# Ledger of designs, part 42: designed miniproteins, single chains, continued (5)

Each design is a single chain, and the fold is of that chain. pLDDT is the mean over its residues in the fold that is shown.

## One batch from the design tools (miniprotein)

Design m17529
Fold by ESMFold2-Fast:
Structure m17529 (fold): chain A 57 residues (1-57)
Amino acid sequence: DNVFPTILEEHPQFAQLVGELFDKLPERDVVTWNALIDGYVKNNQEDLAEKVFDQMK
């Protein structure tokens, strides 16, 4: 999902919104969570991947 790394790079606040959304969901979509992290890693944005992972503990 190449669009995810681009959006989150331009709008880092979006990562916090995603975290809040997952916290409110009764069923949490681990696939979406992994897709975001994979997207960052594939685009050499490890700092953003770690930030998302840390916020979604």
Scores: mean pLDDT 58

Design m17530
Fold by ESMFold2-Fast:
Structure m17530 (fold): chain A 90 residues (1-90)
Amino acid sequence: ELEKILEEAHKAVKEALLKGGVSEEDAEKIAEETVRAMRAAVEWGLSEAVALALVRRETEEALKSVGAEDKAPAAIEAARPYVRRAVALA
C-alpha cells in the first residue's frame, strides 16, 4: 500500500512540475526528494500536519536548488492527498 501511494505521489508531483515548465530532469529530482520526505514522515510516525510541514520544507529546498522555488505551491498541492493517504495507513 505505501509503495503504491509513493509511486502515485511521484507521478503527480513530476507532472505538476512539468506543467509548470520545470525540466524533466529537475522534475524527476524534486519528485524523488518529495517522496523521500513522505517515506521518512511515515517511518517516523509523524502526524498529517507535521508530515505535510516536512514534505513542504524538503520540496521547497529542493526546488530552490534548481531555481524553481516559485513552483513549490503546485508541487505541494499535488503531493498533499498522497501525504494524507500515506500517514493514514499508520
Scores: mean pLDDT 85

Design m17531
Fold by ESMFold2-Fast:
Structure m17531 (fold): chain A 57 residues (1-57)
Amino acid sequence: DEALEALLAGDYERARRLFLEGAEAVLPTLSAEEQQFLLEHLEEAFEAAKELADRVR
């Protein structure tokens, strides 16, 4: 996964861009409730992924 590889490499700008692109790609496949949840928690999810990547380095 390119977003994960970017996170592990410390390229947070690229990882964030790929993360947003991935979220946008799946939005049409989600229910309205799931879309709202994703949008409200998108930043929190990215920060959690970044912390996890930092931990496994």
Scores: mean pLDDT 71

Design m17532
Fold by ESMFold2-Fast:
Structure m17532 (fold): chain A 65 residues (1-65)
Amino acid sequence: GPSLLEAVEHLRKEAERAVKENPELARDIISTLERLKQLAQSRGDEEAVKAAEETIRYARELLES
């Protein structure tokens, strides 16, 4: 859908897959999530901001394992 929250949820699944298959792609997805977080902040979409922050932490934790 057109929502930022849906975009974050989709990227979470892609990041989880990427940390196992391609760590460089996982880092790129994290960078994209950081940009989506900034966009969500500029729009006042607090739910998408929280989802993006949680997903970034989760993906980084998996990548560092």
Scores: mean pLDDT 84

Design m17533
Fold by ESMFold2-Fast:
Structure m17533 (fold): chain A 58 residues (1-58)
Amino acid sequence: SSTDPLQVPPLTPEQRALRAELDKLMEEDESDAEIQARREAVAAQLRALNAEVRAAAA
């Protein structure tokens, strides 16, 4: 979902799960660097999965 909003396909269940995890981690972002590290990891996984889905669709 980085480019044309009209051409963005719906997210896969895996992408939605990672996005939901990221949202949950954002709400918990008061504890420690561990939460931030998990947010980074989840965001990186989502980015990688987005790229894979996009490549598979091409």
Scores: mean pLDDT 71

Design m17534
Fold by ESMFold2-Fast:
Structure m17534 (fold): chain A 89 residues (1-89)
Amino acid sequence: MTAHTKLTSAMMLGIAAVVEAAFGDLEAALESARAAAELAREAAPDLSPEELRELAEFFRKVAEQLEELGALEAAEVLRETAEELEELA
């Protein structure tokens, strides 16, 4: 996978986590959030500071939606990942 393919996949998995949480599947939401975090970490060394900040902001917004849906563990995974990405930017 290219870094930009990993970036797109991480964003899609973040969206998947929200959809899964909205349907009450908190385990699937956590798995999708963890997969998104892993792809983001793998892509991070090859992303620009601007791309890192955009991905971090996206994950922060997704985490807020997950918190509203009660998917607290999935939300925490993405918030921690957003902080890591901002530190690298």
Scores: mean pLDDT 87

Design m17535
Fold by ESMFold2-Fast:
Structure m17535 (fold): chain A 59 residues (1-59)
Amino acid sequence: MVREVVVRVTVPLDTPDEEAIKRAIEEAERRAGAPVRVTGVGVRYGADKKVVTVLAEAE
């Protein structure tokens, strides 16, 4: 059975994108209780923060 997981992480603008994405993936794996396959990544920029969205499927 495939489980879709969507994680949104809000971080300061000065946080590297790589680190923010890594944290979102770790959160997705935590919620799934299993390794996940990333199916999409989006970043939305605000005035003082950004929101990183990771779409993933549990394997």
Scores: mean pLDDT 80

Design m17536
Fold by ESMFold2-Fast:
Structure m17536 (fold): chain A 62 residues (1-62)
Amino acid sequence: SKEEMLAKLEKEYNILMGKAKALEEQAKKVKDPELSKKLLEEAEQIKKIAEESRALALKTLA
């Protein structure tokens, strides 16, 4: 059902957002500014992917 798929997507979204948050924490701990930038960019990309994946899934379910 669409409802079950949405619930699963919500869990995956939360997992991805958690990973992004962990990367942001690591970025602030590392001493190399270049590595920090890459970690922050990765976190931002994960957040965008999570949101876009949700939007695409909703479009597919429509």
Scores: mean pLDDT 83

Design m17537
Fold by ESMFold2-Fast:
Structure m17537 (fold): chain A 113 residues (1-113)
Amino acid sequence: MTKVDVPVTQTTTRLPGGHVRGVATSAPVSVAEGERLVAEATARSESGRLEWHGAALRNLDTGEVTWGEGLAQDAAEGRSTVSAGAGRWQAVGVAVAEGAEVRVDVSLYREAL
């Protein structure tokens, strides 16, 4: 497994009722046949509560979205992992938290099949 260093854009949107949504979005990554892309999304709530957290890989050619295992709920921190085979992908980490701040990041890895 080899780390993929691509730009990640992080955005935060205030929601009604004292909630916040954080999104981390990777630059596009191309994966060859015989390889897999693994995306790990991490989230942390400064208020101590994540209402929801998830990782996804969006296929940029088909528009298909694959969601990862380990959706976190009612935790201060979350980690989710998703993988996909050959194609052109964008990784997305998403979290919703109570309060004013949430931090979301996404890390990408290539793995030989």
Scores: mean pLDDT 81

Design m17538
Fold by ESMFold2-Fast:
Structure m17538 (fold): chain A 92 residues (1-92)
Amino acid sequence: GPAVEEAARQAQRRAEEAGGRARVEIAGTRVTVTLEGLNVPGMFGALAGAGSAEYRGARARVSVQGDTVTIELEAPDEETAAQGLLGLADGL
């Protein structure tokens, strides 16, 4: 819905401002964010090693492949998904 779509646009803009790119895919309450061209290994490397973490009532999974970082959020509702996306965007 509108909230998670707006959060996706904000994440894409923040990634571009950081010199990279974000691709956001929304499937109901599941959101996948793919970050490219960003030097984020320090911040996401430890989380990727853990495999998953709880984030504001959602489950976050992070994987790193070269210069590509994939973040999956599984949320109980769309508002939680949107807030998770906004939090990730703020971290860029």
Scores: mean pLDDT 76

Design m17539
Fold by ESMFold2-Fast:
Structure m17539 (fold): chain A 92 residues (1-92)
Amino acid sequence: MRPSEGEILLAIVDMLSGLAKRAVERGDVETAVEILETAYKIVEKNKDKLSKEEYKQILERLLAAADEVYERTGSEEAKRIAEKLKKEIEKL
């Protein structure tokens, strides 16, 4: 069966979250933040193609990555992304 758009977006977010964590491991905080922002923009642009449950699951995966980047680096930009994601999840 062909993957759903939600399944494809979840896979993309998981891949980008992994890349952001690897950027942190090599000390590249700016790249980690840019990856998180890019992932969020991709998810937001495709929101209308997702069920409420799929959207929530994808946001929760991205939130976990943003929280980890913030905890490891103290990046205020990563914290802002995490706070934005928490607010979106709370609205669901």
Scores: mean pLDDT 85

Design m17540
Fold by ESMFold2-Fast:
Structure m17540 (fold): chain A 59 residues (1-59)
Amino acid sequence: MLKEEIKKLVEELIELGKKRSPVEKAQELLEKLMELIDKFNKEEQDKIRKEIIELGEKA
């Protein structure tokens, strides 16, 4: 569930970038994303960050 929420937030951030949306909205989503990631242990955080980078590269 938390990993799905993280993926959705990353996808929303990518969409906001494509739509040239206000920076404030992107910052709010980034803060939420960081809070969700912090709930995982170090090993899971590394995996999540790698997945986020891969999603960003595809966009």
Scores: mean pLDDT 72

Design m17541
Fold by ESMFold2-Fast:
Structure m17541 (fold): chain A 88 residues (1-88)
Amino acid sequence: SLEDLLEQARRNATEIVRIFAERGPVELERYFREQGKEDLLELARKVETLPSDAAALAYLKSQGLTPEERFLVLVYAELRRLKAELEA
């Protein structure tokens, strides 16, 4: 169901934020690779260069990503932006 899909996306996003906060970006990238989601890391780097969330979402849809995968990429890209701003 849509409700189950949203709950799954929420759990996945929570886990990503937890890993980033507790273990940092290197361990988070390892987590993505271990889950067979290495391609999502490359997509996150591309969406960081796009001018808006709408442009990013349109790009990710064109790549054939599921709603859950699109959400994970956007969350990871935002965490990368936040880290860069905090280290500036």
Scores: mean pLDDT 76

Design m17542
Fold by ESMFold2-Fast:
Structure m17542 (fold): chain A 92 residues (1-92)
Amino acid sequence: GAEVERAAEELKRHLEEEGFEVEVRVEGTTLTLEIVHEDVTKVIGLALRLIGLSLDGLDIEVEIEGNKITVTIRAPDEAALIAGIEALKEAI
């Protein structure tokens, strides 16, 4: 819904302010982020912060391919997804 799209856009802007290139997709209660940086050390540092996140009721998957991170958040409902997005933004 509109609130998830807004939270996703805010997370995207926060990552862009940190120097990342970001694409975001929302499908139901699943969010996918594709995050790119020319400096692989920035990618690794972000991935380590994200891999350490454990949020109740959420499945957070982080995949690294070269200078790209794919983050998938799967939530049981829209409210849980919004909470997960906000927690990710705070961790970055």
Scores: mean pLDDT 81

Design m17543
Fold by ESMFold2-Fast:
Parts: structure tokens; sequence; C-alpha cells
Structure m17543 (fold): chain A 68 residues (1-68)
């Protein structure tokens, strides 16, 4: 299903986030936020909500990559 495809995409992005070197409190807070959003996505039955969570997790990944 499309919902399952989105959940798989979220999982892959969270795995990418968890593989990044974390050295600051701000980076750790972003990782924790991504993990919380992933747990919320796993419990979701709403396609639109899952899409919104995917967008938020993608934004967290980009923000983490921007932090030197």
Amino acid sequence: SKLDEIKERIKKIVEEIESLPITTKDQQDLVDAAKRLYELALKSTDLKKAQEILAQIEAIKEKLKAIS
C-alpha cells in the first residue's frame, strides 16, 4: 500500500540520520525528534499524516547535514 511505502521511506531516512556523526546537543535533539516522528508514523493509519511526518523527517535530515 502507499502508506506502507511511505513508512518504508521514513525508516530509510531515519537509518540515514542515525548513521550521521552526532557531536552536539542540537544534533542529538534533532535525532531524537526524528525517532519520535518515526514512532508516530508506525502507529499512523492516516496516509496524509504519514506524508506530513515524511516531510518533517526529510527536513530534519537536511538540517543535520547543514550543521558543521
Scores: mean pLDDT 85

Design m17544
Fold by ESMFold2-Fast:
Structure m17544 (fold): chain A 55 residues (1-55)
Amino acid sequence: SELDKAIEEILKYAEETGDIRAYQIARDVFDAAARYPPSIALKIAKEKLEELKKR
């Protein structure tokens, strides 16, 4: 699914950079996926990943 791909992209970024913030974001997105509809969780994942990459 698109949500799974977004989570994988965040985790790949975390592995490539060693940025602990990326691991925390991946956890937050995973928690959001359990609590919110997939469309909302996907939006959160994309926004958090883009914010992380802009730095």
Scores: mean pLDDT 78

Design m17545
Fold by ESMFold2-Fast:
Structure m17545 (fold): chain A 98 residues (1-98)
Amino acid sequence: MRLYASPPLTPEQQKLFDEVNEMLSKQRFPSKEATQFAVYYTTAALRLDVEGDTDAAAEFLKKAEEYGKKLEKIDKEAYKTAQLSIKLYRLRLDAAQT
């Protein structure tokens, strides 16, 4: 399912989409951890952007963080991209709760 990019995307949202796309393009043979990160991260994004469910988004993002940490020893590039994506989305989630 394609995330509806509200026109125009904020600079932070655009950077997030670019980083995720780079991570996916580099994962020719993705690890189980990279796959789980992508699943939980995308679910967190959908919960926040489509449903406005900040609590569910926070829980799924927490799971994405756990799998993202596992990438540190497996794929440092995927780990770097995952950590950046999580930080950008945490900032957006915190703003949505205020």
Scores: mean pLDDT 66

Design m17546
Fold by ESMFold2-Fast:
Structure m17546 (fold): chain A 56 residues (1-56)
Amino acid sequence: SMARELERREILREIAEKLREIGEQIDKAIAKAKELAAQGMDKLEATLKGLKEHLK
């Protein structure tokens, strides 16, 4: 849905903003996101939300 896409874009934007400060943590979160993405979009969305939480 559009709402889901907008939420994902917002999460990615926040990730980009913090990239320079939390590089190592982002690398680990991205690796986990890639693994879960192979299991489908619902898992990808959950991972992106978790990644956003880890970056805070």
Scores: mean pLDDT 72

Design m17547
Fold by ESMFold2-Fast:
Parts: C-alpha cells; sequence; structure tokens
Structure m17547 (fold): chain A 71 residues (1-71)
C-alpha cells in the first residue's frame, strides 16, 4: 500500500517537473531498497527546489512520509 502510494506521488512530482526519466529512475529505486530510494528522492527534491515547484515538493514530501511508514 505505502509503496504503491509513494510510486504514484513520485511519478506525479516528476510530471510537475517535466522530467519523466528522473521520475522513472526514482520509481525503480523504490524497489531496490531504502538507500537507493532516498538518493533518487533527493535528486527529485533538489530539482524541485531549484525550479521553485511547490506542487512537486508537496508530492515528494508525501512520498517520503509513505516510505517512512513502509520502511
Amino acid sequence: QYLEEAKKLVEEAAEELGNKELGKRAVEALLQGPEKALEALKELGDEAEKKGNSKALEKLSEALAKLAQYL
């Protein structure tokens, strides 16, 4: 449940950023374990902060909360 919700939020954040490839990489990383998942989410978060995209940041924050419940 939490993992599927996190994947959806990550995909939505990547769409907001216009970077589907980074989103796909992050979703794949979620399946590889917590260390890889956190690295990929950090990359998306850094991109969202650089672009000032508050919607992407909100979605990534929710994804992190879901992953914290799953991990």
Scores: mean pLDDT 78

Design m17548
Fold by ESMFold2-Fast:
Structure m17548 (fold): chain A 75 residues (1-75)
Amino acid sequence: SMDDETGRENMLRLLDIAEELKSKGNYGLYRFYLGLVRRMLDQLAREHPELRPQVDAINALDDDDWLRAARELVS
């Protein structure tokens, strides 16, 4: 739906902001923005339980590997 597409676009935008913050050495804001997307994916998994195993699997990764996996999941 258009709402699902908007949510995906918003998550990708937040991930882009996180990568830019990391490139500037701002690891505190980097982790903060990753946390926003983590909460959005947890909400998505609550609404679509079939996504729960994928979201739980990537939550076991470190921040850098999580960012890559989350980008693939929402793309």
Scores: mean pLDDT 85

Design m17550
Fold by ESMFold2-Fast:
Structure m17550 (fold): chain A 64 residues (1-64)
Amino acid sequence: MEEELRKLLKEAGLSEEEIEEILKAVREGDFDRVDRLLTRAVIEGKISPEQAKKIAKLAEELAK
């Protein structure tokens, strides 16, 4: 799951720094931070809203 999440974020065009920030938030269960980071990436045009939704779903599945 984490490997799949990392690949999805990389394919979406996020930097390694952005990817690690999101993964750290997921590991800590800080979904407010995950939502903020994904929302910023959508606003900046780096990922689509649909990609953000898929990423959020995978992050939630990792935390359970």
Scores: mean pLDDT 78

Design m17551
Fold by ESMFold2-Fast:
Structure m17551 (fold): chain A 58 residues (1-58)
Amino acid sequence: LVEEARRIGEETLDEEEAARKAAELASRQGASAVEAMNAMKAAIDATREKRRRLEEEL
């Protein structure tokens, strides 16, 4: 779940979109609220790190 959420974040450059997709993934897998929150955090963190790397290259 968390690894899949990180992948979502890397593919999505929008934090809200990444969090939404991670929440949907968690719901599909029957994850608890805590697991869903951890997945959302992982997706947002991955999105931020991806954006930071792209900004450094510009």
Scores: mean pLDDT 77

Design m17552
Fold by ESMFold2-Fast:
Structure m17552 (fold): chain A 60 residues (1-60)
Amino acid sequence: SHHMMEGERLLENFRRAAEEYGVPEEEAERALKEMRELIEKGDLESADRLAKQVVVRAAS
């Protein structure tokens, strides 16, 4: 579905940003798990917000 494809894009973007900004692997995996649960519920906005919060915390 369109929502599932957009969710996959959010997860891919988060993985790249987490690697680039040095998010610890354990923290990144926890965030990915929470994002997947939100995406499965159709809550793409909360998934995107969670991703941004984790990346912003890691950014200098």
Scores: mean pLDDT 82

Design m17553
Fold by ESMFold2-Fast:
Structure m17553 (fold): chain A 87 residues (1-87)
Amino acid sequence: SAERARRIMSLMFGTAADIARAKSREEVEEAARRGLEELKTLTDEKEAKRLTANAARLGAGIAELDGAPEEVVKAARELAERLEKEA
C-alpha cells in the first residue's frame, strides 16, 4: 500500500509538471493521456480519472503562475472537468 501510494503521488506530480510545461492544447492532452494510462495500472479507472483531473488542475495553476499561454491553462482545466464527468 505504501509503495502504491508513493507511485501514485509521483505520477500525479509528474503529470502536473508535464502539463505545466506544455506549449499547446495537444501537449496538455498527451501529458494527461500518458498519466492516466500509467495511473490505470495502479488503481481503478474511476480513481485514475479523478487523480488525473487533480493533476491537470494543479498543472493549470502552475502554468498560470508561470505566465503560460491562456490556451494551455484553459485546455488543462477543460480536461480536468471532462475527466471528472467520466469518473
Scores: mean pLDDT 88

Design m17554
Fold by ESMFold2-Fast:
Structure m17554 (fold): chain A 56 residues (1-56)
Amino acid sequence: VEELKKKAEEYSKKAMEFARKAQEAIDNGDWEKAREYLDEATKYAKEAVKLQREAK
């Protein structure tokens, strides 16, 4: 249970990091990289929510 909570927090943090990288890519006009980072952020966010529900 504790490991699931730690994983959920880690994935949430990675989702935020990828969202920030997506914003930087947008600022640089790199729309393709921005899309890739947004996809990664979404994947980590979905896994974090899933892990939180499985933990409790």
Scores: mean pLDDT 80

Design m17555
Fold by ESMFold2-Fast:
Structure m17555 (fold): chain A 70 residues (1-70)
Amino acid sequence: AAEEVQRLLDEARRAAASGGVDGMLEAARLVRRATDLTVSASSPDEGRLARRQGDLLVAGLRALGAARAA
């Protein structure tokens, strides 16, 4: 449901705002879950775009977490 996706994204924003490595990794996990729910509820075309955008954001959050750990 749209409400669950919004809750997951709000949790991801709070996790990312913590600024720590663990916060960035938690945000990536929550974004991945929100993306999967969005793809499942979308048309095939919209689902492909949502998956692509979600994958890029997850990769960026993981990269930022790794950079902060260095």
Scores: mean pLDDT 76

Design m17556
Fold by ESMFold2-Fast:
Structure m17556 (fold): chain A 63 residues (1-63)
Amino acid sequence: AVGLLAVASRDYTATSAEEISVKKGDKVLVLKEVDDEWLEVKNLATGETGLLPKSVLGAAGPA
């Protein structure tokens, strides 16, 4: 499988058009690393794709 599954550790509301919103416990698929602080992810609960801070993710594992 390509990508890494992670779980949102807290709620996050998108602050720009490039970001996505998540709720605590949402599973996200990490598509790529953008930098040390930001990931491009797909929220599997909503189907939205965009940027999310790494600090929002609490648990991660291989897909």
Scores: mean pLDDT 76

Design m17557
Fold by ESMFold2-Fast:
Structure m17557 (fold): chain A 98 residues (1-98)
Amino acid sequence: MEVERVEGSLTGVSADNETVEKSFVLEAGEDAGARLQEAMEEILKLPNLVRLSRRIRVTYSDGWVEEHYEDLSNVHYDKDGLPVYTDGSVSSSVRALP
């Protein structure tokens, strides 16, 4: 089975309860990991980010649909006021789908 379409959305929430959403749609042969990384970098530009969530929908050539949802709410600030992600799941969130 081949990946036919990938739809993704990232939602960032700041400490001031501002919400920013980035979404993308990719067709077969496009680099889903690179697009997800780009969207994640845009969300991470927000000051005082306290929550990051992602939803990825993968449609396969046989009509199967998979949804992947992660809540990456383990954001805290270091001594320099920079956001720190303590879970290894954050580093895996930008991988390309097979």
Scores: mean pLDDT 63

Design m17558
Fold by ESMFold2-Fast:
Structure m17558 (fold): chain A 93 residues (1-93)
Amino acid sequence: MSLLDELTRLLQEIFGAINARDLEALEEAVKRFKELYEKHRDQLTPEQQALFDELLKYLEEILAHLRAGDTEGLQKAREKFLKVFSKLLTYLS
């Protein structure tokens, strides 16, 4: 499976977990995102690596807000994540 295909599937799992308020599913999806990043790290440009690092930061913010029941913070972190994810996809397409 290509990196782009794996990222797209993982995005669906992340947002599915957020929409379901499923903390365990989201934690597992974040773990798989970290594993995917580490697996492909040596194949990524410095710019792509910086985008992955920023995505991980926003995923951790999403997890923190979901644990706290902070719906407003969750929405803002989700918007930041989507913006950076969209930018990453343009570098991988």
Scores: mean pLDDT 84

Design m17559
Fold by ESMFold2-Fast:
Structure m17559 (fold): chain A 72 residues (1-72)
Amino acid sequence: DLELRERAAREFAEELAKKYPLGEQIKEAVERVLRAWKEDRERALELAREIAEELSKIDPELGEKLLRMVEQ
């Protein structure tokens, strides 16, 4: 169910925002990916990978978690 996935992703982003200095950027990135996912899943995956690559330079685990949320 897309609605359940969106809610899970937003809750995940909120939890990360509390723990990381880039919290707002993480929330915005997740919202961008969710928005693209509704229209074009391939584009959403591309955006997620680009964002994950940038986040991985700061925290590799954070980038991997973002990719897992979208690729699931």
Scores: mean pLDDT 67

Design m17560
Fold by ESMFold2-Fast:
Structure m17560 (fold): chain A 100 residues (1-100)
Amino acid sequence: SPELEAYRKKLEEERQKTLNEIRKLVKDSPEEALKYLVDKMAEILRKLREFFARPRKTPREILEAQYALDLLNELRKIAKEIGEDVYSKVMGEAVKKVKE
């Protein structure tokens, strides 16, 4: 639908903004980059948890979950590029933040 296509474009723009911000932070402010990764991964993990808990899902919710999962995978890749120890720490802190 035209509405769903417009929403897809919005999700792609939000994804690109997030990826641009984290890559800038990795270069300019490594400590802020780690905090941003933890916060963003926790946000995505909460969204995915809520999505999988719902018995019925709208096309919009399915799109949001697909973009969230793709973004999570890109953020994991960025964390691994910084270091395997960084990746493990960021993932551990994000999971703790979701459980709180």
Scores: mean pLDDT 88

Design m17561
Fold by ESMFold2-Fast:
Structure m17561 (fold): chain A 77 residues (1-77)
Amino acid sequence: VDEAMKFYNMALNLDEVKKQAEKFREELKNGTPEQQSLLEEADRKQAEALTAYENGDFEKAIELSKEAQKLLDEAVK
């Protein structure tokens, strides 16, 4: 099953999540160590999602991108 089109649309969202993570990083420079750790994990999950996408594992790439968004949301709550 070809899921490339679905992931192509999600790749646009990954770019936006990346930008938001960078902005939140700047705002949370004085945040708790827990908030900073969550931001770093979100960045790591995004990198893993890109790697999975490049390897053709679209299902894993989608799951990792969702986990990155969840971590980002928790960091900025």
Scores: mean pLDDT 69

Design m17562
Fold by ESMFold2-Fast:
Structure m17562 (fold): chain A 120 residues (1-120)
Amino acid sequence: MGPAAEAAAEAAARLIGSNEGVRAEAEGNTVIVTMREGERGREAAADAAAAMSAGEGVTAEQRGNTVIATFDDDPALAASPSAAHGAGAAAGAASRTGPVDEEAGLEAGRRLGEAAAAGR
């Protein structure tokens, strides 16, 4: 395991784990993210796994409400901006399961989507 992959895993764990109701821990080049229990936690875990695995040098898998993401030990791939973008998207998915009103969050997302479509 390369030091760059370990640093990327630790940075991802800190970013994702800053969300309420989410536990993230780094072990070597692997990040284990546990979302809130329940159906929304499992959906957030699926979204996070997909977002992280879209990054170069990152392999992510969903297990229930848990995401296991492994960063490649290739220093160029593990330190890539794509891995950081995947971690950011996973943190965004995790924040949707927070103590904020889910209906208000969905409505805000819908309005942002409409504003983006109207604001050409």
Scores: mean pLDDT 62

Design m17563
Fold by ESMFold2-Fast:
Structure m17563 (fold): chain A 69 residues (1-69)
Amino acid sequence: VADLVEKGKKAFEAGNYEEAARLYEQALKESGGNMPEVWYNLAEAYRKLGDEKRAEEAERKARELEAQL
């Protein structure tokens, strides 16, 4: 899981936002989705892709998880 998040961040830094989103989505699937920081990273990738709806949904998920801590 940590390797997927690191690869996602590297893809994002390289401007490969589609690959970054895919890697973050895979990390969330493998972790059970309880990683607010990865949901925020996914939201940023969606914003770079111009998908404001998916970005807002990902941010909402991150905020809901943080509220449970």
Scores: mean pLDDT 82

Design m17564
Fold by ESMFold2-Fast:
Structure m17564 (fold): chain A 60 residues (1-60)
Amino acid sequence: AERDALMDEADRLVEETVRLREQLRIAKKNNAPQEVIDKLEKELAETESRAQALADRIRA
């Protein structure tokens, strides 16, 4: 019943993951403060974990 809502959430999480990866890449290339890099790495790991859990739920 909520498949469309789950797919929309999955698309949003994929978009967030791509943006965070790009921001992290740019931050590392530009020698951003370690605090910024650590925060982006943590947010990326959390977003990837959430995306994986949602993907598993959609496939179940």
Scores: mean pLDDT 80

Design m17565
Fold by ESMFold2-Fast:
Structure m17565 (fold): chain A 80 residues (1-80)
Amino acid sequence: SIEETFQTMKETVDLRIKGLELSKTDPEVAKLKEEYKELVRKREELERRGAPREEIEKEKEKATETLQKILELAREALEK
């Protein structure tokens, strides 16, 4: 339902806030955030150059995987 979607969005925001806090104290999370920024910049550059959709999607997938790792570490830290 749409209500479940908004609840998921709120939980995502909470995890992102925790990820930001961890990036100030946890070197591993800090490194992953820098990797995520690099992947986002590369994707934006490919989009500006009109690169093939498959190449752009590949970089989007890498960025999504890196973001998921950050969120998993944030969730793991909350469980400890």
Scores: mean pLDDT 78

